# Designed miniproteins, single chains, continued (2): the designs that were tried, part 66

Each design is a single chain, and the fold is of that chain. pLDDT is the mean over its residues in the fold that is shown.

## One batch from the design tools (miniprotein)

Design m6284
Fold by ESMFold2-Fast:
Structure m6284 (fold): chain A 82 residues (1-82)
Amino acid sequence: AFEELKKRLLELGRRIEEAGGSFEVLEDTPEVFVGLLTRPDGERTLVALAKSEELARAIAAANPGARVEKTPSGVYVVQRDL
């Protein structure tokens, strides 16, 4: 569910930091979690988790070119390479 995906994203962020990149939490609410990942080579990716389609659509509208996927658990993942 949402908390399990949030935990996985935080673990990914930790691994990226260990490799010399960075992970920044931009938003952390009960319904939305947004992280910014900067890989060691400088490539940046925005990853957002949303509990509803409406919230996912709002995030995607603010990030033109973002991909939106619905997980089997009903959580929405919004991803944008910057």
Scores: mean pLDDT 85

Design m6285
Fold by ESMFold2-Fast:
Structure m6285 (fold): chain A 73 residues (1-73)
Amino acid sequence: SLEELALERAKALLEKIGEKILKENPDIIDYRVFIRDGKPVLALIRKDGTALLLVLEGEKLEEEEVSIEEALA
């Protein structure tokens, strides 16, 4: 469906963004891309033991700082 194609493309875009951030930022040690509640999410794992989630909420890109365990759950 059109919705499935949109999610696939958004996920692929976030994977490219995550890879670029990982390469350019020494404080970022890994990234994950997943779907949460039908929304694509990029998780950036930091060397200090925290994670930053980039979540698209409607028209807003919202940032959440969480533990690694929460980000990988």
Scores: mean pLDDT 76

Design m6286
Fold by ESMFold2-Fast:
Structure m6286 (fold): chain A 87 residues (1-87)
Amino acid sequence: SPEEFLAELEKLAEDYVSGRITLAEFDARFLELVRKHLTPEQRERFLAEYARIKDEVEADLAAGKLTPEEARQRYADRVIEAAKRIA
C-alpha cells in the first residue's frame, strides 16, 4: 500500500542519512520498494520525480551549495515529500 511504502521508505531514508547504507544500496532498495508497493502508473510518476530530485541535489553538491551530509539529508527529505504526494 502507499502507506506501507511511505513507512518502509522513511526507514530506508533514515539508514541512508545516518550513513548505515551507501547511495547505491539506497537506490537498489528504493527500486525494490517501488516494485513491491506501487502500481505501474504510480511508479512512472515517482521514478521521474526521484530522478529529478537526485539530479538537483547532485548539482547543488557539485556547486558547493551543500555538504555531503546536507546532500544526504536533502535527498531523503525530498524523496519522502514526493512519496507523501503519491500516498
Scores: mean pLDDT 84

Design m6287
Fold by ESMFold2-Fast:
Structure m6287 (fold): chain A 64 residues (1-64)
Amino acid sequence: LPPAKQVPSSATSISKEQMEDNVRWFHEAGFTEAQIRQFFERNLHPEAREQALALVDEALARLP
């Protein structure tokens, strides 16, 4: 096959644990829950957005 433009959608195969780590990092860096959620909404692939945002919301609920 010719080299297809396969950009791995990191959001599509990101694990729940990986998402929790990412959300925790942003929280520790001083971002608010709303800012973290907005960041992922802006940067997630549209097709994976709903599922990935559900993981973000779960991770935000587990923040200390």
Scores: mean pLDDT 68

Design m6288
Fold by ESMFold2-Fast:
Parts: C-alpha cells; sequence; structure tokens
Structure m6288 (fold): chain A 61 residues (1-61)
C-alpha cells in the first residue's frame, strides 16, 4: 500500500540521518500526491504518519 511505502521510506531516511524538515517535506509531497489522485483515505493515513514522526523527534530531544 502507499502507506506502507511511506513508512519504509521514512525508516530509510531516518537510517540515512536525514533531518526532520526533509522527512516532513517528503511526507507532505506524498499527501499532496494522494489528494491529487483523489485518494483521501491514503492522504489521511500519511498525515497521521507525519504527526507520529514529528512527535517521535520531539520526544527524542
Amino acid sequence: SKVEEAEREIKEMKEKGEPLDVIKQRLLDRINEAIDAGDFETAAEIARLLRKVVEEYEKEK
């Protein structure tokens, strides 16, 4: 699924040491792509992943 693809990409970006702002931008791009495709359910799920990633980064500081 597109959500699972997003989760795998985030994991790889974290392992590569990409900063939070780059990860956020990539997730926003995926959300916009889903919206453009009319897949609002996938967009909502990826938006939840974005929230989770931001919360995890704030807790690790």
Scores: mean pLDDT 81

Design m6289
Fold by ESMFold2-Fast:
Structure m6289 (fold): chain A 86 residues (1-86)
Amino acid sequence: MEAGARAALLTAAEAARLAAAGDRERADLFVEQVRETQARLDEVLASLPPEEAAIARRTVEVLAEVARLMEEGRPEEAAALAEAAA
């Protein structure tokens, strides 16, 4: 789980860096993927042990904040948040 969480955060950081460079399409795709993950989160968490569920919840909360910053046109802050959390 932790390795998967780190991979997701590093992917988010890369998406945010590309968005900062002007790749708005990448930002929109990332936001869509995060919103889809949030919609399925309760189902995923119900299938995991409490320790893994806690890690998954924290990871998705960070991804949601990264997506929010990208939606607000703040991709540099989104990249910094994702990198710090990874």
Scores: mean pLDDT 79

Design m6290
Fold by ESMFold2-Fast:
Structure m6290 (fold): chain A 93 residues (1-93)
Amino acid sequence: MSVQELAEQAEAILEKARDEAPEESKPLLEQARKDVREAMLAAKDLNEAGQAAQKVLTEYVQQAVEQGLLGAADQLLRAAAEIGQLIAQALAE
């Protein structure tokens, strides 16, 4: 798996999270999708891409909670878990 392929799969997970979120939460999740993609594509290897994705997702979970967007926080935590599993599988190869 390449950094680009990992970033594409992570983006798809976050796009689904955005689509399943309440309307008020969609803008935050769309921004999280863009920031995760940008951070991952800037990475030199799969390990750095995974670390960058997890850092951005953690920051967005904190923002969602601070804004009272609990639906966004729930979707971001689920997406982070799924992306974390994807990263672990990519690094095991």
Scores: mean pLDDT 87

Design m6291
Fold by ESMFold2-Fast:
Structure m6291 (fold): chain A 101 residues (1-101)
Amino acid sequence: TPRTLTADDAVKLAERLKKELGLTPEQAVIAGIAAYVASKGGIETAGRVANALRNKDFSKLTEEERKLVLEAVDELIKRSTDPEMIEAAKKIKEQIEKALK
């Protein structure tokens, strides 16, 4: 059985996907958020969250999903060593807070 992903594992996965698949910083951050959400809320919730972030449709997120996304973004900002990903994560946080406050 696969090990449960930690926040650090999700951030490292996002950084790896950026390097190996040539994802943009925003795409890599969305992938990292999805991995974090999958570890806490399951893969179906992660899929909904990833689609909402990609489409900028934040109104489709529940209060619990918004909280998980903000937690994931904060973990990315705290743990990432990639300055482009840190800036993309901050931008996503600002967009969510502006749209949902």
Scores: mean pLDDT 80

Design m6292
Fold by ESMFold2-Fast:
Structure m6292 (fold): chain A 78 residues (1-78)
Amino acid sequence: SLLDLLKSLKGKSKEEAIETLKKAGFEVTELISTPHLTVVAAKKGKDDSALLYFDAEGKLVGYELWINGKLVAKVKFE
């Protein structure tokens, strides 16, 4: 599932996460890039989207997922 795909990205680099999302059919756009935080938007069709949060080391630290326009997951990794 898409939730399982995003869960599998825990601890992955920004480059690996973006590649995985593109292979799964997402359009990926970098929204914010600072020394401490990068936010990436991923969209698939009209109704499925995700926001991914990366730390200063470029590791995935959290995400928000919308399926059919509904927020289904908001996750912060430890």
Scores: mean pLDDT 78

Design m6293
Fold by ESMFold2-Fast:
Structure m6293 (fold): chain A 81 residues (1-81)
Amino acid sequence: SMDERRGQFALLALEHERRLVEEMRERGEISDEVADELLAVLDAARAQVAALYAQGDFDGAWRVFEEAARRVREIFERARA
């Protein structure tokens, strides 16, 4: 279903974002402290999204993904202040 595909996309998107954070850290674009905070948010969100997806709660999985995306943006905005 479309909802099931949304849940799968959320998992893939979180994994992609985790890789980008590691790449930014390796290039020195973010500090280790900022990278650790971002990775903690992404890893927690991925675990929650995976659990909800496995339970068939695709809407719940999407809400967790959207909240994680919001928190990631806030961390980046704070780090650039």
Scores: mean pLDDT 84

Design m6294
Fold by ESMFold2-Fast:
Structure m6294 (fold): chain A 74 residues (1-74)
Amino acid sequence: GPAPAVAKDYYLVAKYEENLSDTEAKVYAVFTSDKSIPFVKVKSKEELEKLHEELKAQGIDTVLAESIVPVKPA
């Protein structure tokens, strides 16, 4: 086609949010190309990083993403 598509679908497996300040939070997310992997609730950044490493060790395509988001009062 006119666009060379490296179409890889990634699915959210785990998410962790860390408060940086009273106005900003840092969000960590782990994605995988394998949709059969269930979403896992993690209790810490370390658990999320460990999950990412375990998925890699199993030969699964996985991505760890980070973003900073504003925290708004309700």
Scores: mean pLDDT 74

Design m6295
Fold by ESMFold2-Fast:
Structure m6295 (fold): chain A 80 residues (1-80)
Amino acid sequence: MSPEALEVETAMGIARISLAVGIRTGDVEGGLELAIKAVEKSDPETAKKLREALELAKQGKNDEAVKQAVEALNEAEKRA
């Protein structure tokens, strides 16, 4: 893999793990905040979509937030 692709793949892996831990522990908001930090430098577009999911989680719409976050991460992986 190119160094750039490896960096993006690593950031995506950290973001997915952070979100999964948040879902399992019931702290979707915290999981999303960690996922955003993981990708914000390598993939600003995905970070923007995750920030929109975080706003849904802050409104108590955790199911919608998780769905949007998973879709954003899947789209980013498809682009890589």
Scores: mean pLDDT 80

Design m6296
Fold by ESMFold2-Fast:
Structure m6296 (fold): chain A 120 residues (1-120)
Amino acid sequence: MEPLLKRILKALDRLIERVKNLTDEEWQAAIEKAKERYPNLKSDKDRIPIEDLPFVLEEIFGEDARLLEPLFSKGSENSPLYFLKDIPKLADTDGDGYITKEEILPFLEKVKELLSKYVK
């Protein structure tokens, strides 16, 4: 359990640095690629449903984004990440059920902040 949190923290550091340099064109391209691989993914321009964020992040960050899947999975009761079950709500600052590129960096930073409190 503990080693998983440390792996996610390291992946979050890499994702945060990558997102700081993420362009609008790269974000839109990632949405389109994710829609090709995941036909159930819905988008509204540059906005995606928050539950589909891991699929779009996988197109940008590859395997590191898969470490975020536990944050969106149901039934992770035995995971140290179970306390993060409400984290998807923090990415949706507008309360519309969608996430924009601008909301990704604050979301990842908040996830890192919360995870860091439990790794000590």
Scores: mean pLDDT 68

Design m6297
Fold by ESMFold2-Fast:
Structure m6297 (fold): chain A 76 residues (1-76)
Amino acid sequence: MAEFEEALEKAIKQAVLTLQSIPDVKLAAELADILVKLLTRRLTREYNMSPEEAEKAKKRIEAALKETVKEMEAKA
């Protein structure tokens, strides 16, 4: 569904910007783990996702946020 893909992309973009706004890289890494869980749960509930779709969404969110944290660590 186009609405789901748009919501997922927007959620990832907002999460990335939130992590980048945190000056403490260690705190950003901890928040990334929390955001993966919260965003996956929110999207699963909102879009009535199957377990398989929820796992795919979780992997995409996790990959994007982990990459952001790695970039922040490299710049620190």
Scores: mean pLDDT 81

Design m6298
Fold by ESMFold2-Fast:
Structure m6298 (fold): chain A 82 residues (1-82)
Amino acid sequence: DALIEAAKAALRRMRVDERDVEPLALAVVYLYLEEQGGDPALIAEVRARLEELAPERVEEILAFARTLLPSVRDALDAAARA
């Protein structure tokens, strides 16, 4: 949850529309955990939450999230260390 909340805060600072904040936060956390070699169970849980929230838009949201990840990585690193 700390990673998701950090992602939401970062996306809001970037002026992402509120309707897109939650699915994009799940998507950047999913990509971040994959990049870091995180727990496969946590990666699967975050992916499932994204699919439940935006079932027909997963690939679109992931594509956009990949462009945003460099801008939010520092916030996610800080949250992961807390």
Scores: mean pLDDT 82

Design m6299
Fold by ESMFold2-Fast:
Structure m6299 (fold): chain A 92 residues (1-92)
Amino acid sequence: MDAKAVIEELKKGVEEVENDPSQLKSESSRRHYEIIKKVLEGKELSEEEKKKMSEVEKLMYEMLKAIVAGEDPEAVLARMEAKADEIYAARE
């Protein structure tokens, strides 16, 4: 899958939420939406916003930035999955 196809799917998801905000039923869903929207707009999260993020949300942010920057989504996902496994192992 190419980065362009992933970016288009993310844009579609943002558009669907903009059309029906009731889909954002939790604080986590709202934060995830804001992260995706900012990355798609080419905006960087502030240090203060990053401090409010969970480790998993930070990984999502890094993954999305890499994909938008033109990295191979499959390689980015494999890298992030390895980091997520380490986070889950540390929490268990």
Scores: mean pLDDT 72

Design m6300
Fold by ESMFold2-Fast:
Structure m6300 (fold): chain A 77 residues (1-77)
Amino acid sequence: SQDQIQKLRSQLRDLILQTSGTTMKFMLVSEQIRIMKKQGKPIPQALLEEKDRLQEKIQQLDAQINKTVQQIQDLVS
């Protein structure tokens, strides 16, 4: 239905926005870790865990985007 397609398109736009925000956070955390490693400083475990969690979230968001795109294609085909 058109209503289902509109809802899925809205969800897709939200997922893309979330991916953008999460990717920016991942880049900032990764850069902080890189600088600390270059300076020979100990890396806080919490910072490594945050980087891993952000990377996992990006992968999950990418999977959700792909699923949502497929659902839209299935409804319009």
Scores: mean pLDDT 90

Design m6301
Fold by ESMFold2-Fast:
Structure m6301 (fold): chain A 91 residues (1-91)
Amino acid sequence: DAVERVARRLGISPEEIYRDIARLGAQGGEEAEELAREAIEVVAERGLTPEQEEELIEELEPEREELAASDEPARVKMLRLTRRYIERLRA
């Protein structure tokens, strides 16, 4: 489970991530929840060495900028959340 893998690396429970995804879904609708899940899966799939964390940040940066130009705040929030998780893992 991608959520479990990310939670382990952050030193938090998977339940906390599931709760945050559900909260974002309640706030931003089904699209926000789905994008949060996709962001977590991207982080989990890549495996997190320092180089891979940097690659993920770089990969998300162009997509984030493109999506910020659209009227889809949920996507922008999810990309920011993924970037934040990666940054926390590097700290």
Scores: mean pLDDT 60

Design m6302
Fold by ESMFold2-Fast:
Structure m6302 (fold): chain A 72 residues (1-72)
Amino acid sequence: ATVVTLDTAGQTWTATAPAGETVRISVAAGLVAAGTVQLGDAPPVPFTLAAGESFDWTAAPGASLTLTASAA
């Protein structure tokens, strides 16, 4: 399984996993991750992970997830 750790303030990650693959995204203590989920041409939807949280993202055709870590 692919694991992505956001451990540095200012770090940005954009989903590059193949469609149908699950990526675990983890945020280090003292940071928060905020960004958007984009589904095709729909408006971006806000997405946030709190310090120390993790989320399993399953890539879907036409979907992208972008997250930026920042100090909490």
Scores: mean pLDDT 75

Design m6303
Fold by ESMFold2-Fast:
Structure m6303 (fold): chain A 116 residues (1-116)
Amino acid sequence: MTDIKTLTGALYNLVPLTEAEQAIENILKKNKDKLTLDGIGIIAGLLEAIYLSHGVSVSTARKKVVTLLKSLDLAKDLSDDEIYALINEGLKYLEENYNPSIPTSEFIEKVLTAAI
């Protein structure tokens, strides 16, 4: 199986953290009416992976992602534990579908397209 560490290493070199945060927030805002729970989990998992790539702890990254989702009303009927489960499934999807043979930017574009 593809190591999530390889994906996080690629993400670190591709995009500055602040630009990634803003891009993900904008994607979630623009597509909120089209997003399924699975799609939210994939995008949230991607944001957590980006935080982890920049040395943010798992607990801090997860709290930041949950706070963002709640602020956008994307998971208002879910508990924090249910949101954590969605993020875990999203991270699993990213790990299983990561293709190091294509540019990281192309992989991210395909993932975001599949989530919407």
Scores: mean pLDDT 78

Design m6304
Fold by ESMFold2-Fast:
Structure m6304 (fold): chain A 70 residues (1-70)
Amino acid sequence: MKNIKAAKVEYNLAIDAKKKGDILGARLRYQGALAAGYPDKDKVIKEARKILPNSVVDKIVQEAQEEYDK
């Protein structure tokens, strides 16, 4: 279920993965942050777009929205 605390943890893990060059790890963590309902979705999306193709980010947003709407 939506959990802002979990969303913030996932976001911090995405930033750490990004710093380490773990692009796949960062992708999964950004998706987790969005699915858990991170308050500033635009910030997460903007950061993801810096390291991932637009098509991959659009897929992450769609999949996270589907998880959020369940």
Scores: mean pLDDT 80

Design m6305
Fold by ESMFold2-Fast:
Structure m6305 (fold): chain A 100 residues (1-100)
Amino acid sequence: KEEKLRELAERIQRLGEETVEAAKKSAEEAEKKLKELVETLREAAKVSDEKQGAELEGLAARLENLGKGLVKNAKEGSLTEELVKGIQGGVERAVEIIEK
């Protein structure tokens, strides 16, 4: 359980970085990577206690909504910066929840 959570935290960090990189290149690639990140967050929630799991599910839903916003409003470069900040903040918070 502890080892699985550490592996998931590492994967979340890597997927976060990949999603940020994709966001700078393509909204479609960013959405794809963000879906993988959301799935990994939900996987971490399933192996966490109820309280941690609820927080991780909340983050997953928030990032999923961010991805929907990216696809609909991918008109300006400013959107990329807001998306990057949202993903980075969400990933940092998820790792915090998993680690302690």
Scores: mean pLDDT 75

Design m6306
Fold by ESMFold2-Fast:
Structure m6306 (fold): chain A 80 residues (1-80)
Amino acid sequence: SSSDAAQAKQLQQQIEQYADKSLVDQYNALSEQTNAIGRQIDASPPPYPRSLIDQEMDTSVQLVNLAVQAVMQAKEEKKK
């Protein structure tokens, strides 16, 4: 929803303010890579290439792990 998107944007801004720039840069680069893989899948007729699906799954897991690291780091820095 638009409300969820606004909340996500505000959370991202807080993370970017308090987390290390290198961690934020890594997240943004991986996010762009995941979106690029998604576009390649969408451009393919079904059944979708398994290699691309596997890559999207792998990059999505890495994105979630990196997001958790950034949020945890931002929380610790904000306490200082």
Scores: mean pLDDT 78

Design m6307
Fold by ESMFold2-Fast:
Structure m6307 (fold): chain A 74 residues (1-74)
Amino acid sequence: SRKDELLARIQALLDQVQARMLAGDYDGALALLDEIEGLLRELGRLSSPEERAEIDRQLETVDLLRESIREAAA
């Protein structure tokens, strides 16, 4: 399903964020977080209210990661 495709892509991109952070590619990591945010928002539109609570937590995690990367890059 589209939801399964989105979940698989989000997981693959999260793994790539970790790799880019380890490489010191903070701009690349931030670009991937922007893509993940878009995919999570699409997943939210396809999801039940109960599923959205988990997606909202994941969006909060993305925001925290983005802030952490920006601080490391400064």
Scores: mean pLDDT 88

Design m6308
Fold by ESMFold2-Fast:
Structure m6308 (fold): chain A 67 residues (1-67)
Amino acid sequence: SEEEKEILRKISQAVDDALRAGKTLDEALETAKKVLEEMGYSPEFIEKMVEELRARLERERAWMAAF
């Protein structure tokens, strides 16, 4: 849990930086995936972390779309 929180924090920063640089959501998430691959995490764990980030960002977009 604590390890997952720290990982999410690091890849969230990478995604935020990519989005600020004008990349698409998919491109930003690919950046997060690459970081996790370089850190040596399993494909299953990478998929879980990327899915969690996507869900959070899609939730934020859905909230914006409601207005």
Scores: mean pLDDT 78

Design m6309
Fold by ESMFold2-Fast:
Structure m6309 (fold): chain A 74 residues (1-74)
Amino acid sequence: SALDRVRALGAEVREIVAAYEAGEISPEEALERLGLLHAEVVRIRAANADDPEVQALADETLDLIFGLVQRLIG
């Protein structure tokens, strides 16, 4: 389902956060991976505009991506 897919993407974002905080990946690698995940979340969100559960989880996932991107470029 779309909900399961967004949940899986959210888990991937958390893995990137953990790897970056552990010093296992560079800021540049983290930004590249987050950009790909951002594009996919936005696509699923747009395709499921009438599903409030998908919208809510997608928004939470995008907020996580945004927060980490701000830390990486700040």
Scores: mean pLDDT 86

Design m6310
Fold by ESMFold2-Fast:
Structure m6310 (fold): chain A 77 residues (1-77)
Amino acid sequence: MKAIIELKISGKGKKGKPDSPAVVQYMTEDEAKQFVIEHAEELGVKDLSALDIEKIAKYLEQMGRDMGNNVEVEILK
């Protein structure tokens, strides 16, 4: 069975303010892989054929951090 990826996305708070409330989104493995491929140049992905679900999750976390957000990624099943 294909895995589902859960994304918990929150904006980092400015100095002296709390982080923004988290938004939960779900992506299929295929949707997450396609998203990482579409942003491969920005993420510095050198080998698209080596993308497994663990690497996809790490790239999604990195993209969130680069955009100034907290992103927590969980692989379901």
Scores: mean pLDDT 71

Design m6311
Fold by ESMFold2-Fast:
Structure m6311 (fold): chain A 80 residues (1-80)
Amino acid sequence: SPELREVAERMIELVEEWLLSEGVPQEDVDALRAELRREFAAASDQEVIDRILNLARLIIEERPELRDEAEEIIRKAKEL
């Protein structure tokens, strides 16, 4: 689904924001983003949704300041 791929890309962007805010180097973030994109390309739509929901909940737990962005992603993923 194109809509699911858009939500997945927003999740990858939020993971980047989270990791960079923690002081993770850009090169390591880029490698992790590439791995997530590879994972999502190989996964079923349901597996992508489950992974997005798990990542969003983890970000909310670790970084409450990113809660609003993560909750929007959760809402969009649940609609798919």
Scores: mean pLDDT 85

Design m6312
Fold by ESMFold2-Fast:
Structure m6312 (fold): chain A 72 residues (1-72)
Amino acid sequence: SLASDETVDALLAIYDLDRDGVITKEELRAYLEQFAKVSDEEVEEILGAYDKDGDGVVTRAELRAWLEQVLS
């Protein structure tokens, strides 16, 4: 499967700066701000694409589910 545990781990390693196994809104903003100025609204829109539970945190399981949806 293209949506493998290794792919999810790689994405978490990029965004999860404190290595707690989840991506917060603050971590996502910090990553994106390396490339361009982003608004809270833009970060929330991107986070919302992964965060199906709406808890403001993207888990490993939510990333995998998103990858499976996009790739199939």
Scores: mean pLDDT 65

Design m6313
Fold by ESMFold2-Fast:
Order: structure tokens, then sequence, then C-alpha cells
Structure m6313 (fold): chain A 89 residues (1-89)
């Protein structure tokens, strides 16, 4: 799980660098930061905290996808991870 979260954070940072829109870049970077914090929470066994960070990442990537619909696959990946974490809580 922590490895999946860190890999997804890297994908978000790559997407942010590729985006010409400053607002999309900001939302994707904020989402990446929350996914990294979620990975740290998972590594410490704090699943409730990890869920809170993934929920914040989801909010940010959904905002990014409003400006760039090509980001919808990243929204789906965050939703999938959130569902997996909720099953462990």
Amino acid sequence: MAEELRKLAEEFRKAAEASPNPLTQRYLRDAADHLEEAAEAVEKGDIPKAIQHVERALLNVERAAEYDPSLQPLVEKVREILEKLRKEA
C-alpha cells in the first residue's frame, strides 16, 4: 500500500510538470504531498490518518480534472486506493 501511494504521488508530480495550467499544477502537487503523507501514515500503521490524507488528495485531483479531463484516470486511481484503505479500517 505505501509503495502504491508513493508511486501515485510520483505520477501526480509528473502530471503537474507536464501541465501548462498553474492551478492544475498546484492541485496536483498538493495531491502528491497528501499521498506521500498517506504513505508515511500507512508505514506507521495509522490507517485512519492515511484515509484522511487520501481523501484530501482526491479532492485536489478532482479539482485538477475539472480543468484537465485527461486527469480522470488519476482520479480513478485515488478512488481505488481509498476503497482499499477503507476495507482495512
Scores: mean pLDDT 87

Design m6314
Fold by ESMFold2-Fast:
Structure m6314 (fold): chain A 104 residues (1-104)
Amino acid sequence: MKKKEEEEKLKKKIEENIKKLDEQLRLLSGRTQDAMRLSTVDRDGGQPVIDLLLESTRYYSLGKKYYLEGNIKEGDKYIEEGKKKKEKGDKAYADLMEKLKQQE
């Protein structure tokens, strides 16, 4: 009984985590497109932002792959790396927007 309850709980946790990942991947896609538009104005400033957001997307995609394989431990590891890259990308994007605003 205990083993079946743990397996069912694990399955639900994986399904919920995948739904949250799909949402984060959609948001990252939009932010990457916005960063690409800024890169047309400042390529040197925009490219590092794009690279960080693409790295975040890669890590979240790897985390989703491991969750689909039932490997929560590896999934969580890649999600944490993706989150760190996203935070760096979001900061770099904000810094770039502020820099461009001051040059007007």
Scores: mean pLDDT 82

Design m6315
Fold by ESMFold2-Fast:
Structure m6315 (fold): chain A 88 residues (1-88)
Amino acid sequence: MRVRVEVDVETPNPEELARDLEAALRQIPGVTRVRAEVVSPNRVRITAELEADSPEELKQALDALFAAVDEVVRRHGGRYTRLRVEPV
């Protein structure tokens, strides 16, 4: 099964946040695609695709992804403005 995750984050350091997020998310098992884009001087959009063979594996991958996003966002003084998860 496959899902797409989209997260918008406001941050004072969008370029650094985007780089750190893309690197962190690529380390997560089940993440097949990652893109982090600076969409404004204080905003980053992250898009990730997750693939798993079972609902349990998908849940574990999603939990790991959100934990990694939360850690990086917190380190960069950022906050979520949008969070979306959809089947692909």
Scores: mean pLDDT 83

Design m6316
Fold by ESMFold2-Fast:
Structure m6316 (fold): chain A 80 residues (1-80)
Amino acid sequence: KEELLEAARVAARLAIEAAKDGDYNTASFLFQKAAEAARLAGVDEAARSFEKGSQYAKDGNKEEAIKYAEEALRIVEEAL
């Protein structure tokens, strides 16, 4: 379970960097992977926030994508 949360944390950090670089396709994909890992770990709240981050990244909304991803990352780190 901790391994899934660590995977979500790594994917989220990479996704945030991709979003900052304007690579929204990569960011959206990685946020989706972070959401999958968080959901498998039973942290549905983080998974929903990563899914919102993925949607905003797909729409090119860097500010909102990073905001939701950072919120989800906080939840994941608290669960570790």
Scores: mean pLDDT 83

Design m6317
Fold by ESMFold2-Fast:
Structure m6317 (fold): chain A 115 residues (1-115)
Amino acid sequence: KVEELIEELLRYVGEAAKEAGVKRVDVAVGTDASPELVERIVERARRALEGVEVRVVPDERLSGLSDLELELGAAASAGTSVSFEIGKIDPEKGLETMQRTIELVDEIERALREE
């Protein structure tokens, strides 16, 4: 369920980015994440953001977290990045994208707590 919700968040973010013509998206990855987890996160983001440049940004604030929490953090950061880029050309649409991203993140966090 949690992994499926993260995939839904990434699909939403990818569609929003493509519709708005976003060229680059930053994805935050925890600095203590394993190489295998980093590759999985980047691959998922690139699949969802096909045609968009994905930049990996190390984030020390995402340390001591579970693999699913790190995957959620990466997806949330992608949504934030997309919302910010959209907001440069359409502030209202950027805000709507951010609000939807927050809603999806909250849903995933709730599911994570029910582990």
Scores: mean pLDDT 82

